# Ledger of designs, part 103: designed miniproteins, single chains, continued (4)

Each design is a single chain, and the fold is of that chain. pLDDT is the mean over its residues in the fold that is shown.

## One batch from the design tools (miniprotein)

Design m15809
Fold by ESMFold2-Fast:
Structure m15809 (fold): chain A 65 residues (1-65)
Amino acid sequence: SMALEGEILLALGLMEFELGKKYKDIESLERAIELFREAEKLGNPEAEEHLKEAEEALARIKEEQ
């Protein structure tokens, strides 16, 4: 089911996002963004909000370098 696949991708994206935020890890945030984009493509209703948060977090870390 695309809905179940979207939920799994959202959950994986949230794990990567939390790691990226905690450790300021660019690679984890980039993986979170990819996973949230795939979840959004599958119609997950929460993915767009989390995608925006991950993109903003990545931009902030890149500005700090």
Scores: mean pLDDT 87

Design m15810
Fold by ESMFold2-Fast:
Structure m15810 (fold): chain A 79 residues (1-79)
Amino acid sequence: MSLAEKVQALMNEIMDLVADAPAAEQQRVLDVTHRVVELVLAGDFEGAEAVIEEARATFPAALQPALDKIEEFLAEMKA
């Protein structure tokens, strides 16, 4: 699977997981996802991990599954 296909699959899964969340919460999850992808493309895996850790501390429990998907993506890109 190409990197573009992996990013698209991640975006689709995240949007499905947060579909019923308020628009502000959806945007917050997408902002974190875009930042993690940006850092991964720059080779800054430590920065990407820090962004996810900060989000886990501040996001409500209902959004944690979306962060799990972002973390899975990061783990795959680090391998």
Scores: mean pLDDT 82

Design m15811
Fold by ESMFold2-Fast:
Structure m15811 (fold): chain A 73 residues (1-73)
Amino acid sequence: SVAAEAARLRAEADRLYRQAQDLKEIGESRAWTLEKESKEMAEKTKEQVDKAVRDLEARGEALRNEAAALEAA
């Protein structure tokens, strides 16, 4: 059913958002530790993590938009 498919897409989006939050928290902790050893490595790590987090969030938003479109149809 359309409702079941929309629910699945939303659940997948929620999983991606949770992954993004977890990755951000781990990345922030790692950057904090690395800053004591190398500020350059900490900055590079933060940039890579921020990019990955943005990608996961964008994919989650796309899935939520697809779910909303299915429910509207």
Scores: mean pLDDT 86

Design m15812
Fold by ESMFold2-Fast:
Structure m15812 (fold): chain A 56 residues (1-56)
Amino acid sequence: SLAEEIARVEAEIDALGVRLDELLRAGAVSEEEAVALAREIADLQARRAALEAELA
């Protein structure tokens, strides 16, 4: 269902956000890698918004 897909995308956003935050705090990520992860999160946020619009 769309609700289940939204839940999966939200879980992935949370997981990537935690990973990026942890790597930044540890100093274990380059600026390029941090930007790539941030873009991946942004793409998932856009997908979530599109799924939410379709559900409405």
Scores: mean pLDDT 85

Design m15813
Fold by ESMFold2-Fast:
Structure m15813 (fold): chain A 61 residues (1-61)
Amino acid sequence: MPRVLTVTEAVAPGESVQNAMARAVTRALEAHPDLRLEAVLAVEVAADGSSVTLTLRLVPA
């Protein structure tokens, strides 16, 4: 069955938001090796740039 997951990743000083997003997606997929990423439904960057929150839709691989 499809799953919707919300994951939050800290953005390190000097790191791009894109690197933090890639790390968040990688960690989500490592936790769910039987699933694949279907879509990124939402991307929310904290106002101070300190974190990014992703809403991901995962489906069976």
Scores: mean pLDDT 82

Design m15814
Fold by ESMFold2-Fast:
Structure m15814 (fold): chain A 71 residues (1-71)
Amino acid sequence: SSRERVAALAERIAAQPDDEVLVTGALVEAAALRNEGDLESALALLEALVAARPDDEVLRRLLARLREELA
């Protein structure tokens, strides 16, 4: 399920925040989830990315934008 895939990706990102291939793959998955209308799963994955890379302004901006779409 999308929820299980997101949870697995979040754990891997937390363990390996500097893995650019993993981070890029997770960002692609978040975009795919958003395009499918699964905004909750996309939000959870972006929150995991921001938590792992708190100084990444691009990720913070993407999270803020998605939160606005949910409000």
Scores: mean pLDDT 83

Design m15816
Fold by ESMFold2-Fast:
Structure m15816 (fold): chain A 67 residues (1-67)
Amino acid sequence: SEAEEYIAKGEEALKQGKISTAEFYYLVAAGIYYKEGKIEKAKEALRKVLEVRPDSELAKAGLEALS
């Protein structure tokens, strides 16, 4: 799916040290998974955001809202 492509782009950005770019791609993937009703995959993408940005208020709020 398109969300899986954004996860791959985020992983590639991390390999290049582009933390903010990886964060952006993981957030986009989370939004797409949520729209598709894939709640567990949306949560996994939000956890990936927290791995690269542990203080992300948006990712924390998203995980709380999906729990």
Scores: mean pLDDT 87

Design m15817
Fold by ESMFold2-Fast:
Structure m15817 (fold): chain A 80 residues (1-80)
Amino acid sequence: GAALLAEAAELRAEVRAHLDAADVPPAWAAEFLGRLDALEAELRAAIAAGDLAAARAVLAQLREEVEVIRRVVAILQAER
């Protein structure tokens, strides 16, 4: 369980650094990080329930959400 939570925390930190470097408005940054925080809460719940399959599925969704955030940020930057 601890390794999955550590990976989720690293992904969140990486996204925060990316949003800061890209000068994304605070409201948009809060929305993106909020989505990652919601997935981390689901991951914690799955781990607490002992559902390792659900925990792995949530971590996979978290990785996909990071990729979506990166693509959205690139589109927003192109509009400037």
Scores: mean pLDDT 83

Design m15818
Fold by ESMFold2-Fast:
Structure m15818 (fold): chain A 62 residues (1-62)
Amino acid sequence: EELRKKAEELVKQADEAWKNGDYEKAATLYRQASTLFEQAGDKEAAAVYRARAIEAERKAKS
């Protein structure tokens, strides 16, 4: 499985959900992407999208 490619696809879907105001969906997709980046060995990308997921979760709750 091409983990990095799958993670990048999830990021695109998360970005679209964020643009549409669907912060709960964006949070879920960013967390999934972060996990795949971590599994692919891309710790920097994993940290970035984990932070974005947390931001999306906060927006969904406010």
Scores: mean pLDDT 85

Design m15819
Fold by ESMFold2-Fast:
Structure m15819 (fold): chain A 116 residues (1-116)
Amino acid sequence: AVSITESGGGTVAEGGSLTLSAKVSGLDFSSSNVAWLREAPGKPPELVASISADGKTTYAPEVAGRATISVDRAAGTAYLNLSDLRVEDTGVYYVLVSGAGSGGMAMGEGTEVTVV
């Protein structure tokens, strides 16, 4: 069974920084694509950042230069570092894992971030 456990959310001051993490088990993480999605109040989930199985990264324009996505493939952990936080960064952040070895797609339950 695939398990994704997200952590690192909470209430943070505007201009601060935050690191989100997700522990992934039950799949071959070495060949997976990883995305961080954000669900803002009243909006559908939107892509924040992604990293492909071959290490290529993509960032949403709203977080470009403020976000860094990384993965520890051997440990099965994904990270999202957010700096210079804005009220608009508020939302529930989810990890989506997809590709060969993931058994399709798997998504975590999310971690809530509130910027005040």
Scores: mean pLDDT 81

Design m15820
Fold by ESMFold2-Fast:
Formats: sequence, C-alpha cells, structure tokens
Structure m15820 (fold): chain A 80 residues (1-80)
Amino acid sequence: EVLEPPAVEFASPVEALDYMVAALEEAAAKSKDPRLKALLRELARVVAEIRARLEAGELSVAEAEELLARRGEELYEKYK
C-alpha cells in the first residue's frame, strides 16, 4: 500500500488544534485586559468544539478550517 507522507509536512489537525486550545487558555490566564481575556477564552472554547467534532469524524479538515475562520471573524467583530 501507499506509505503515509512524512509527519513534518502533514501534522495531525487534531493535535494542532489541541495545542492551539492550550496556548489560548494560557494567554487568557496571563492577560490583564478583561475584554482580551474574554475573547481568548471564547476563542479557546470554539477551537475546542471544532477539535472535538473533527476527532469524532463529524467534520472534514476543510470544513473545520472554514468553520474556524468563520467563527474567528464573528468573535473579532464582537470584540473589536
């Protein structure tokens, strides 16, 4: 059978989102701006939701990317 591509070029999308959630939660904890803290926490929640759905096979990688972009823009408009 065809071998999988090298891991360095094709990192796991679920693993990438998991690291992003951890980074956003840490940034929120360190933030002293209440508005920025709220934005980062809500963004972490959105990324965690998308990660869970991607892991469950409810979303393709392309659908997860589109949903993340759309939800990110909605949050940016809310907190601008």
Scores: mean pLDDT 75

Design m15821
Fold by ESMFold2-Fast:
Structure m15821 (fold): chain A 68 residues (1-68)
Amino acid sequence: ELDREVLAALAEIYLALGKQAMEKGDFEGAIEDYRKALELARQSGDEDLVKAAEEGIKKATELLNKAK
């Protein structure tokens, strides 16, 4: 439905939102944003964006578990 370039741009936006959530210590919000980025990145076919989103989810999850 959406153009792959539009999907990639949306994935980058959600990656940026996830990073902002990480900076403010909102690890739950960061995981949600990175998961949305991952879904969009997979639909776009951009492997670099997929990897970035997966790394974001991993880091946010690790920090959430340490904060608990």
Scores: mean pLDDT 84

Design m15822
Fold by ESMFold2-Fast:
Structure m15822 (fold): chain A 65 residues (1-65)
Amino acid sequence: MELQAVQELMEKTGLSRKKAIEALQMVIENKDKPEEEQVELLMKELGLSEEQAKTVIRIAKKYGL
């Protein structure tokens, strides 16, 4: 399931495999926080756009992460 989430995230956002994995891990570690906080962390730590960060969160939820 996690590998499929990484593949779909790469296709939708254009992120490298390594960045996609790091982004999903960050969402998993911070799933107890508000989505706005998760978006800000993804943007600051990984340099994602707000739209890319929101896509990471949606993909994580889709795959039960």
Scores: mean pLDDT 82

Design m15823
Fold by ESMFold2-Fast:
Structure m15823 (fold): chain A 60 residues (1-60)
Amino acid sequence: MIDEKVAKEMAEKGKKSDDIKTSFDKEKKTLTITIGDKVYELPAKSIEEARRELVNIANE
């Protein structure tokens, strides 16, 4: 998993579109969501919990 500081710097540096990209790491139980140039790393115990977190982020 990417370091939190590195993820933050990557998100702020990029001039990306508002495309939403998601990646779930089952071994580390983390969901990585990229929205435009912003990256979120959220703890999720399973793919189902990851989907719920994704819905919460998408609605904000």
Scores: mean pLDDT 57

Design m15825
Fold by ESMFold2-Fast:
Structure m15825 (fold): chain A 53 residues (1-53)
Amino acid sequence: SEEEKKRLELEVEVTEGMALMAEWVAKKTGGDPSILKVAEELRKRKEELEREL
């Protein structure tokens, strides 16, 4: 539905912001592997959400 599409578009934008924040924190911590994994998982979630559009 149109409502579902709008919600997915918003979720994509929010997930992008979260991934950017996680990547920034990883950079500040010298590449902490646990934080890099979180950033990678957020990027994968964004790709999954985009496939639903």
Scores: mean pLDDT 84

Design m15826
Fold by ESMFold2-Fast:
Structure m15826 (fold): chain A 75 residues (1-75)
Amino acid sequence: DIEDRVRKIYADVLGVDVSSITDDSSFFDLGGDPRKFNKLRDKVYEEFGVKIPLEDITVLDTVKSLTEYIKSKLS
């Protein structure tokens, strides 16, 4: 559920089909940039109430890593 919602946020921010996004898909490899990553952070906060530190941009760039981070903040 959380993972599916993260994939949908990725698709919306990047303007790609959600079916093309896998758990290992890197945000930056899919054409993301720091401005789009800030939009991703805003949508994650809106959807889950979880704030992503800007410093973590280099480590929270896959659907899997971001999903695990969100789950860790909700437990």
Scores: mean pLDDT 79

Design m15827
Fold by ESMFold2-Fast:
Structure m15827 (fold): chain A 91 residues (1-91)
Amino acid sequence: MDELLRLIGLVLRAIGLLLDAELLLEELKKIAPDDKELIERAEELLERIREAYERLVEAFRRGDLEAAERALEEMERALRELKELLEEAKK
């Protein structure tokens, strides 16, 4: 029971990170609409976040808490890189 609740918590956190990443990409497109290379790099980071989310969901299906935590960490790392791209675009 406790493991399942913890896994559910990780999935909910992952959904939040995915939504944040989508919003950051839209903000980047508004700030630098003509920078195709920058937009493509940001889209690649969003794809990494989506792939990590899929791994987290699969870990949830297996009841693998450690794999789910690793997938969440990958999402957090890719989101951090996306935030850095947005900050560079503002300069």
Scores: mean pLDDT 86

Design m15828
Fold by ESMFold2-Fast:
Structure m15828 (fold): chain A 64 residues (1-64)
Amino acid sequence: LREELRRALEERARELNVPEERRERLIEEAVDVGVSLVERGLLDPELALRVALMLFEEDVRGER
């Protein structure tokens, strides 16, 4: 799960041209949220991936 989320977020970060300095931090934050939601039984892995991507994109826009 964590590895799968990280891979998807890394690909999205590349697509959005996120600066390298912020990329690692923002990806790890989104991964942690996604993993937490699945571990707490709130979302299945597919929905957690969608939520993580949404949060990541919002963070990228808000920090630009």
Scores: mean pLDDT 76

Design m15829
Fold by ESMFold2-Fast:
Structure m15829 (fold): chain A 82 residues (1-82)
Amino acid sequence: SAKVNKAAAEVADELTSPDPLEQARAYLRLGKAYLDEGDYEKAVEVFKKAIELFEQAPDSPETRRLLEEARELYKKAVEKLK
């Protein structure tokens, strides 16, 4: 899919980063791309990974905001599944 491929290419280095915050941001972006394409099963998997990584990241106002965003998007993707 074009949106997912573009998002994956844009965050390819960050997906393999040893920094959990950089990895979490990359997975959050990738999850949004899956959600936009209606691939809710993949969006759920990817947002779950983002949440796990944000929980491992250093605590900051930005990390807390992004974690809350990831949780809301995860819930939205789950609600789209039957």
Scores: mean pLDDT 84

Design m15830
Fold by ESMFold2-Fast:
Structure m15830 (fold): chain A 56 residues (1-56)
Amino acid sequence: SAKKALKIAAESLAERYGVPAEELIDLVESGDFEGLAEKVGEKYARFLMKLYEQSK
């Protein structure tokens, strides 16, 4: 499911970039693309945003 994929992706990126997974999820849910891109880069920010949209 897209919700499960989003959680797994957020946890993986959180480990890689040294940020809390909860912070990435909060940024996705608030639609803060700029904040996400600052943390994980534009490609992964777009990927997380797409997973969130598909989970709606």
Scores: mean pLDDT 84

Design m15831
Fold by ESMFold2-Fast:
Formats: sequence, C-alpha cells, structure tokens
Structure m15831 (fold): chain A 62 residues (1-62)
Amino acid sequence: SSEIEELEKKLKEIRAQIEAVDDQYLASTDPAEKAKLKAELQALGQEYAALKKELEAKKAAE
C-alpha cells in the first residue's frame, strides 16, 4: 500500500540521518558538540522506533 511505501521511505530517511549524525558524533572532539549530537541521535532513534511500530501495525492490517 502507499502508506507502507511512505513509512518505509521515512524509515530509510531517518536511518540515513542517524548514520550522518553518528559519523559527526564519532568525528567530533568538542564535548558540547558531542552532547548535542547524542541528543539528536536519541531523538532520531525514538522517531525511528515510532515509525517502525506504525509500519508493523499497517503491515499486520493488510
């Protein structure tokens, strides 16, 4: 369904963002920057988990 396709696309986009922010976190030497990036990773991780749960619910409904 189009809803499943949209959720899969969003999950792909968030995974790419997580990888990019994780790379920045590992490359950073500034504790303040690392703390900011860690908070961004946590927020993205929560968003990913929520969308994954929604995707599973939509797939189960089909």
Scores: mean pLDDT 86

Design m15832
Fold by ESMFold2-Fast:
Structure m15832 (fold): chain A 59 residues (1-59)
Amino acid sequence: SKEVEEAKKKIQEAADLMKKYGENYRKALESGDKETAEQYRKKIAEADKILAENLKKMK
């Protein structure tokens, strides 16, 4: 279905973003940049929610 095709695209996009944000989050923590780390933590949480929501649309 069109919903399943769109969900697959959103899952891949979210997974790619989580990987990128996770690397930036780790580097911010290593450098002691707590403000940047919090920003990436929030972005990771948002991407994770998108991933979970779209996984539920798979049939």
Scores: mean pLDDT 83

Design m15833
Fold by ESMFold2-Fast:
Structure m15833 (fold): chain A 68 residues (1-68)
Amino acid sequence: HLPRFRFEIKELDENTVEVTATAPTEEDARIGYDLGVGILKAEGYELVSEERSRAADGTWTVRAIFKK
């Protein structure tokens, strides 16, 4: 199967970015998140915080903050 996720990188300031991966399953949300982590580490960013949540509709979200 191919993972289904929505992935977003948002610049919060000059040295801080937010990665959000959202999917109907925890596994797919994690796959999207890991992709974002790889991209930002390659750009020289470091992980500052990570949170995971599940909405009432069953949607999984992994959100992380990275800094340079």
Scores: mean pLDDT 79

Design m15834
Fold by ESMFold2-Fast:
Structure m15834 (fold): chain A 73 residues (1-73)
Amino acid sequence: SMISKLTPKEARVLSALAILGEATARELSRLLGMSVATVNKHLQSLLDKGLIEKNPRTSRYTLSEEAKKLLGI
């Protein structure tokens, strides 16, 4: 399944975005207790997988439609 392709840390970032609706890397860093560099690494992986989107103007990340289907929302 698609879920089996996510690492546990990627799944935590994705779940945090589902709860928040949108977030910056810094907000995710604070919530998840990860460094901003670590969060950015996972965000880039999720962008590459098409599971999140970034607003370049606000630097906020949101779930893609595919990620919403994956999470049942």
Scores: mean pLDDT 84

Design m15835
Fold by ESMFold2-Fast:
Structure m15835 (fold): chain A 76 residues (1-76)
Amino acid sequence: MLLVTVTLKRGSALPLAIEVLRKHGGEVLEIGSTSVVAKLPKDVDLDALRAELEKATNGELVSIETEEVPEDFKYE
């Protein structure tokens, strides 16, 4: 699996970010004051995801961090 952490300038845009993540097959794992962590398919298009998040949050996107979770790792 791919863990995606989205950080925003303000928490008011979190619902918009969550909708974009769900659109891409995301399962929300944790919601912070200005961040959301979601589990996504490993084959998700990260460039498209970032572009949609920037558009949906009207420029409040600070960063997107992605990592494979060790418990879900696959030998490739």
Scores: mean pLDDT 78

Design m15836
Fold by ESMFold2-Fast:
Structure m15836 (fold): chain A 62 residues (1-62)
Amino acid sequence: MQEKREQYRQLALEAGLDEQSAQEFADGAVYHGWSLEEVKAALDTARRQAPIGRAAARELAA
């Protein structure tokens, strides 16, 4: 359980989420029983639909 939370948090941070948002995302994913593959797909989809850093610098999303 703890390993999944930390992995999901790191993936969310790499996707450009804030540390607080990343923690909430990881908690939610674990609570809903998401698989690692599902989490990766969801983060990739979110990045494409609403590119992180669109309002700021694009390099943050790259």
Scores: mean pLDDT 68

Design m15837
Fold by ESMFold2-Fast:
Structure m15837 (fold): chain A 116 residues (1-116)
Amino acid sequence: ARVRIRVTVRAVFEEPRGEELRAAAEAAGFRVVELREHPDGTTELVLEAEVPDDPALANDRVARLIAGLREVGAREIEVEVEVEADPDAVGADRLGAAAAGAARTAAEVATAEARA
């Protein structure tokens, strides 16, 4: 089965990098639904992707996204993952929890590196 995931990313940049952020998200296999650049230097992205009903593959997709965002200069990265389950998808709750856990760990590492 396949499930749709929605990922909301908030990251801090000194300079707006909207096109580079879109390219990084698309390279990771995500569709950019919304990109907002806030006056405080925070950039918010809302992204969607269809992923296999496999937590390991979903985690790999999210990890590639975060790595791409870091490469374009994102500092303090906060990530939220929501799973939009297909009615026939079994384990969508577990897939969502696993993807959210991976995203949180990557964001915490990014924040720790920014403070070091």
Scores: mean pLDDT 67

Design m15838
Fold by ESMFold2-Fast:
Structure m15838 (fold): chain A 84 residues (1-84)
Amino acid sequence: MSKEEIEWESELAMLEIELAVAELALRRAETEEELQEVLEVLEETIERLEELLKDESVPEEVKKRAKELLERARELREEAEEKL
């Protein structure tokens, strides 16, 4: 793999971890402040995933994974908004 491919895969792995942490935080959230913090993290993660999908140099396999994570992040954002 090229150095760029390794960097994209690393970023994707970090985004997966961030989503898992956000999901746990969402389930633990008891206050509006905690829900707002989760929403901020989810919105940042969504923006980063959308940027990856707009980059033509990103491999299709990475883009497929990013699309799956983007759908997950959007579902979690919707759940957080419902709890507000």
Scores: mean pLDDT 81

Design m15839
Fold by ESMFold2-Fast:
Structure m15839 (fold): chain A 60 residues (1-60)
Amino acid sequence: SKKEIDEITAEIRELLLEAYKAGVFSNEEIEEIIKEVIELVNKEDVEGLKKLKQKIKEKL
């Protein structure tokens, strides 16, 4: 499942960059989301990463 984690993490990074460019999140909010991604990756929580990805997409 490392490939799944790497893939969804890359997708989240792209979405965060788009959200940041769109002005949807502050710098502090982006930092908080990055911290959450790191925690979910360390826990190998694929479902948590999917939920976070969906949450970011909903802001766009």
Scores: mean pLDDT 84

Design m15840
Fold by ESMFold2-Fast:
Parts: structure tokens; C-alpha cells; sequence
Structure m15840 (fold): chain A 88 residues (1-88)
């Protein structure tokens, strides 16, 4: 059940990022709580293509400098998620 494990880990990371005060993490958690879980997962998957995701966030009207910093932290956490999945 790779998809089920992936979803659980994405949920845990989103909650963790939000708890640590990451603005994007809080936004992702709000999407999950609003029943838009698939949209939140699509955003998480977008972290694999950092440039496109960064451009989309800027287009959404978020501050480029803040988004760059938050995105780099989220990319690091997402990279750890991918490493964990690859090791299993």
C-alpha cells in the first residue's frame, strides 16, 4: 500500500510543517482540514519540481523572499520523506 503510506507521511509532514510555523505548511493543513486533501497532495508533489511550484506561489500573490525561504525548508522535509520511502 505505497499510496496509503505516502498519504500518511504527507499528512504527518504537513502537520509538522504547520506546527513548526511554516506559512506554506499552515496553508496545506488548512486545505486538508477543508476536505481538499488531494489539492494539498498535489502541492506537496509539486515540491519535486521546485521552480514551477515557486512560480505558482509567486503568481498566487505570496512574497517571493518569504516563499523562497519557506519552500527551501519544505523541500528539505519533502526530500527526507522521499529518502524514507526509497529506503523502505
Amino acid sequence: KVEEVERKLMDEEIERWAAEGYTLGKRLLELVKAGKRDQAYEIVRGLREAQLFFEALIEAGLDPEEISAQFDKLREKYRKLLEKLAEE
Scores: mean pLDDT 64

Design m15841
Fold by ESMFold2-Fast:
Structure m15841 (fold): chain A 100 residues (1-100)
Amino acid sequence: SREEELKKELEKKLEELKKRLEEAVKKGASNEEILKLAEEFGKEVVKIMEKYEFPSEKILKLAEGINQILVEIASHPDWSVKEKVEFFVKKTEELLKEIL
């Protein structure tokens, strides 16, 4: 089904992001580079959901949810880059599970 195809494409994008973030952390990436990767991921996920004609209300919830996660990370400048990455991945997985 289109929903199964959407889930598989989103799972693939999330796994690609996890690998890119893990490699970035290992290479000493800055907070700015990590945030850029997270924002690019959010934009790609929205485009995928729009491509599959997912309900606009759910797309909006995802976009707002990702923005809220990024705002929360920005409120914790004391966190390490690794902690910010782990928080982003965990909260994004929870968000995707809730809306799918």
Scores: mean pLDDT 81

Design m15842
Fold by ESMFold2-Fast:
Structure m15842 (fold): chain A 87 residues (1-87)
Amino acid sequence: TTQLTPEQLRRIAEVLRRAAELLKDTNPVAAESLQRYADRVEEAAKAGNSDEGLRAIAQLGRDIASLDPETQDEVARALNEAAERVA
């Protein structure tokens, strides 16, 4: 089992929030979904609950994989751009 620190979970939540902001005008539904995952990961970080944080991240990955290819690519680009800014 991979363990994430609260600081790592907060960083992931920040990446998700920034990705949501990048998608806000082009795909508001995807943006809202990413914002909900950001909130969930942030809550896990606040609670020191690495398992819940990992579950949220895994579920996000599954949800992205279930999207149409065009939306999946758009979300992937937003996440990559956000990750570079938070690194």
Scores: mean pLDDT 83

Design m15843
Fold by ESMFold2-Fast:
Structure m15843 (fold): chain A 72 residues (1-72)
Amino acid sequence: STLKERIQRWVDAIYQQADILEKQGRTEEAEKLRKKADHISALIEQGRLDEALEEAKKAMEEVTRLQAEHAR
């Protein structure tokens, strides 16, 4: 329950970051993040929380990388 809620909060954060990227004209990167968030959401619905956690971790690392690129 708590793990599922934590992963869901990360999914929500990934969608929000994709919206920010799209507004910045980074449409391809935004679409890539949305597809990752969709995949993680599907894993949660299937009860595959271990896989959802690993994919969420990778997606959050990608978010951090994209934010660092924009900060240059």
Scores: mean pLDDT 84

Design m15844
Fold by ESMFold2-Fast:
Structure m15844 (fold): chain A 71 residues (1-71)
Amino acid sequence: MDAEEYYEKGLELYEQGKYEEAAEYFEKAIRLDPNFGRAWANLAFVYLLLGKEEEARKYNEKAAEIAKKQA
């Protein structure tokens, strides 16, 4: 399974309301591709839904940093 497949599985789990599992799959995606900015952004989003605003902020900042690095 590649990073994109893990990311898609994370989205599917999010759709089912399985936020903790969705976060785990987004983490798998970034482990395979640390420059996968969309996975970092969606990880931030699911942590926001879990009520973890401080963690969500950190992951979102990482997504922005990666976007700048890709230039």
Scores: mean pLDDT 82

Design m15845
Fold by ESMFold2-Fast:
Structure m15845 (fold): chain A 96 residues (1-96)
Amino acid sequence: ATPPTAEELVDAAQLAFMEGRLEAARELLRRALELDPDNAVARHYLKLLEDPSAVTPEEAEAALAQIKKEVEERKKLSEEERNARVARARELARRA
């Protein structure tokens, strides 16, 4: 199987987080940071799970900027490409 990218792991972690599967989200975020330690979204979510009081406004702003960029890029994708990314995120979240 093709190994997951940091972005795919972050997508899966966000899904797990929204579903209340906090341990699965934490595992996926740690894996994402192993592949891309500078991923602002992964760092922000992991900090929220481990110590929400330690989240700085600057880190939250960096994560939001990355999310806005990813949302803009996703708008350029076809419905089939968007559905494939969601399916991949669900598969990775289910396995965590």
Scores: mean pLDDT 76

Design m15846
Fold by ESMFold2-Fast:
Order: C-alpha cells, then structure tokens, then sequence
Structure m15846 (fold): chain A 59 residues (1-59)
C-alpha cells in the first residue's frame, strides 16, 4: 500500500469488489464511468495492486 484511500476511492473499491461494472458504479455514485476508471487507477497506484481481481480480494 502506497497511501490511504479516500472515502470516494473506498466506495468505488467496495462496489468493484461486489462485482459491479464501472458504468454501474458511476450510476450508483452519481459520477461518470471515466471518473470511476480514474478512481480505480488511483486505487491501484496507492495499493500497488494491478488487477481487478486483486482489488476485489482486498475487501
């Protein structure tokens, strides 16, 4: 882990771990799919994990 996750990043991570798509997460959080993708990138940078499956295992 390279740093703490923001509340927004944790919300995205939790939904991603539940199996929701980036589009569905965007709809649930009221943000664009591209913003969700950017949050996933930031989570990967902060955690050092490189796959969706690794991120899902973190939760």
Amino acid sequence: PLGPLTGRERAVLGLLARGFSQRQIGNMLGISQSTVSRHIRRIMEKTGLTSREELAALV
Scores: mean pLDDT 77

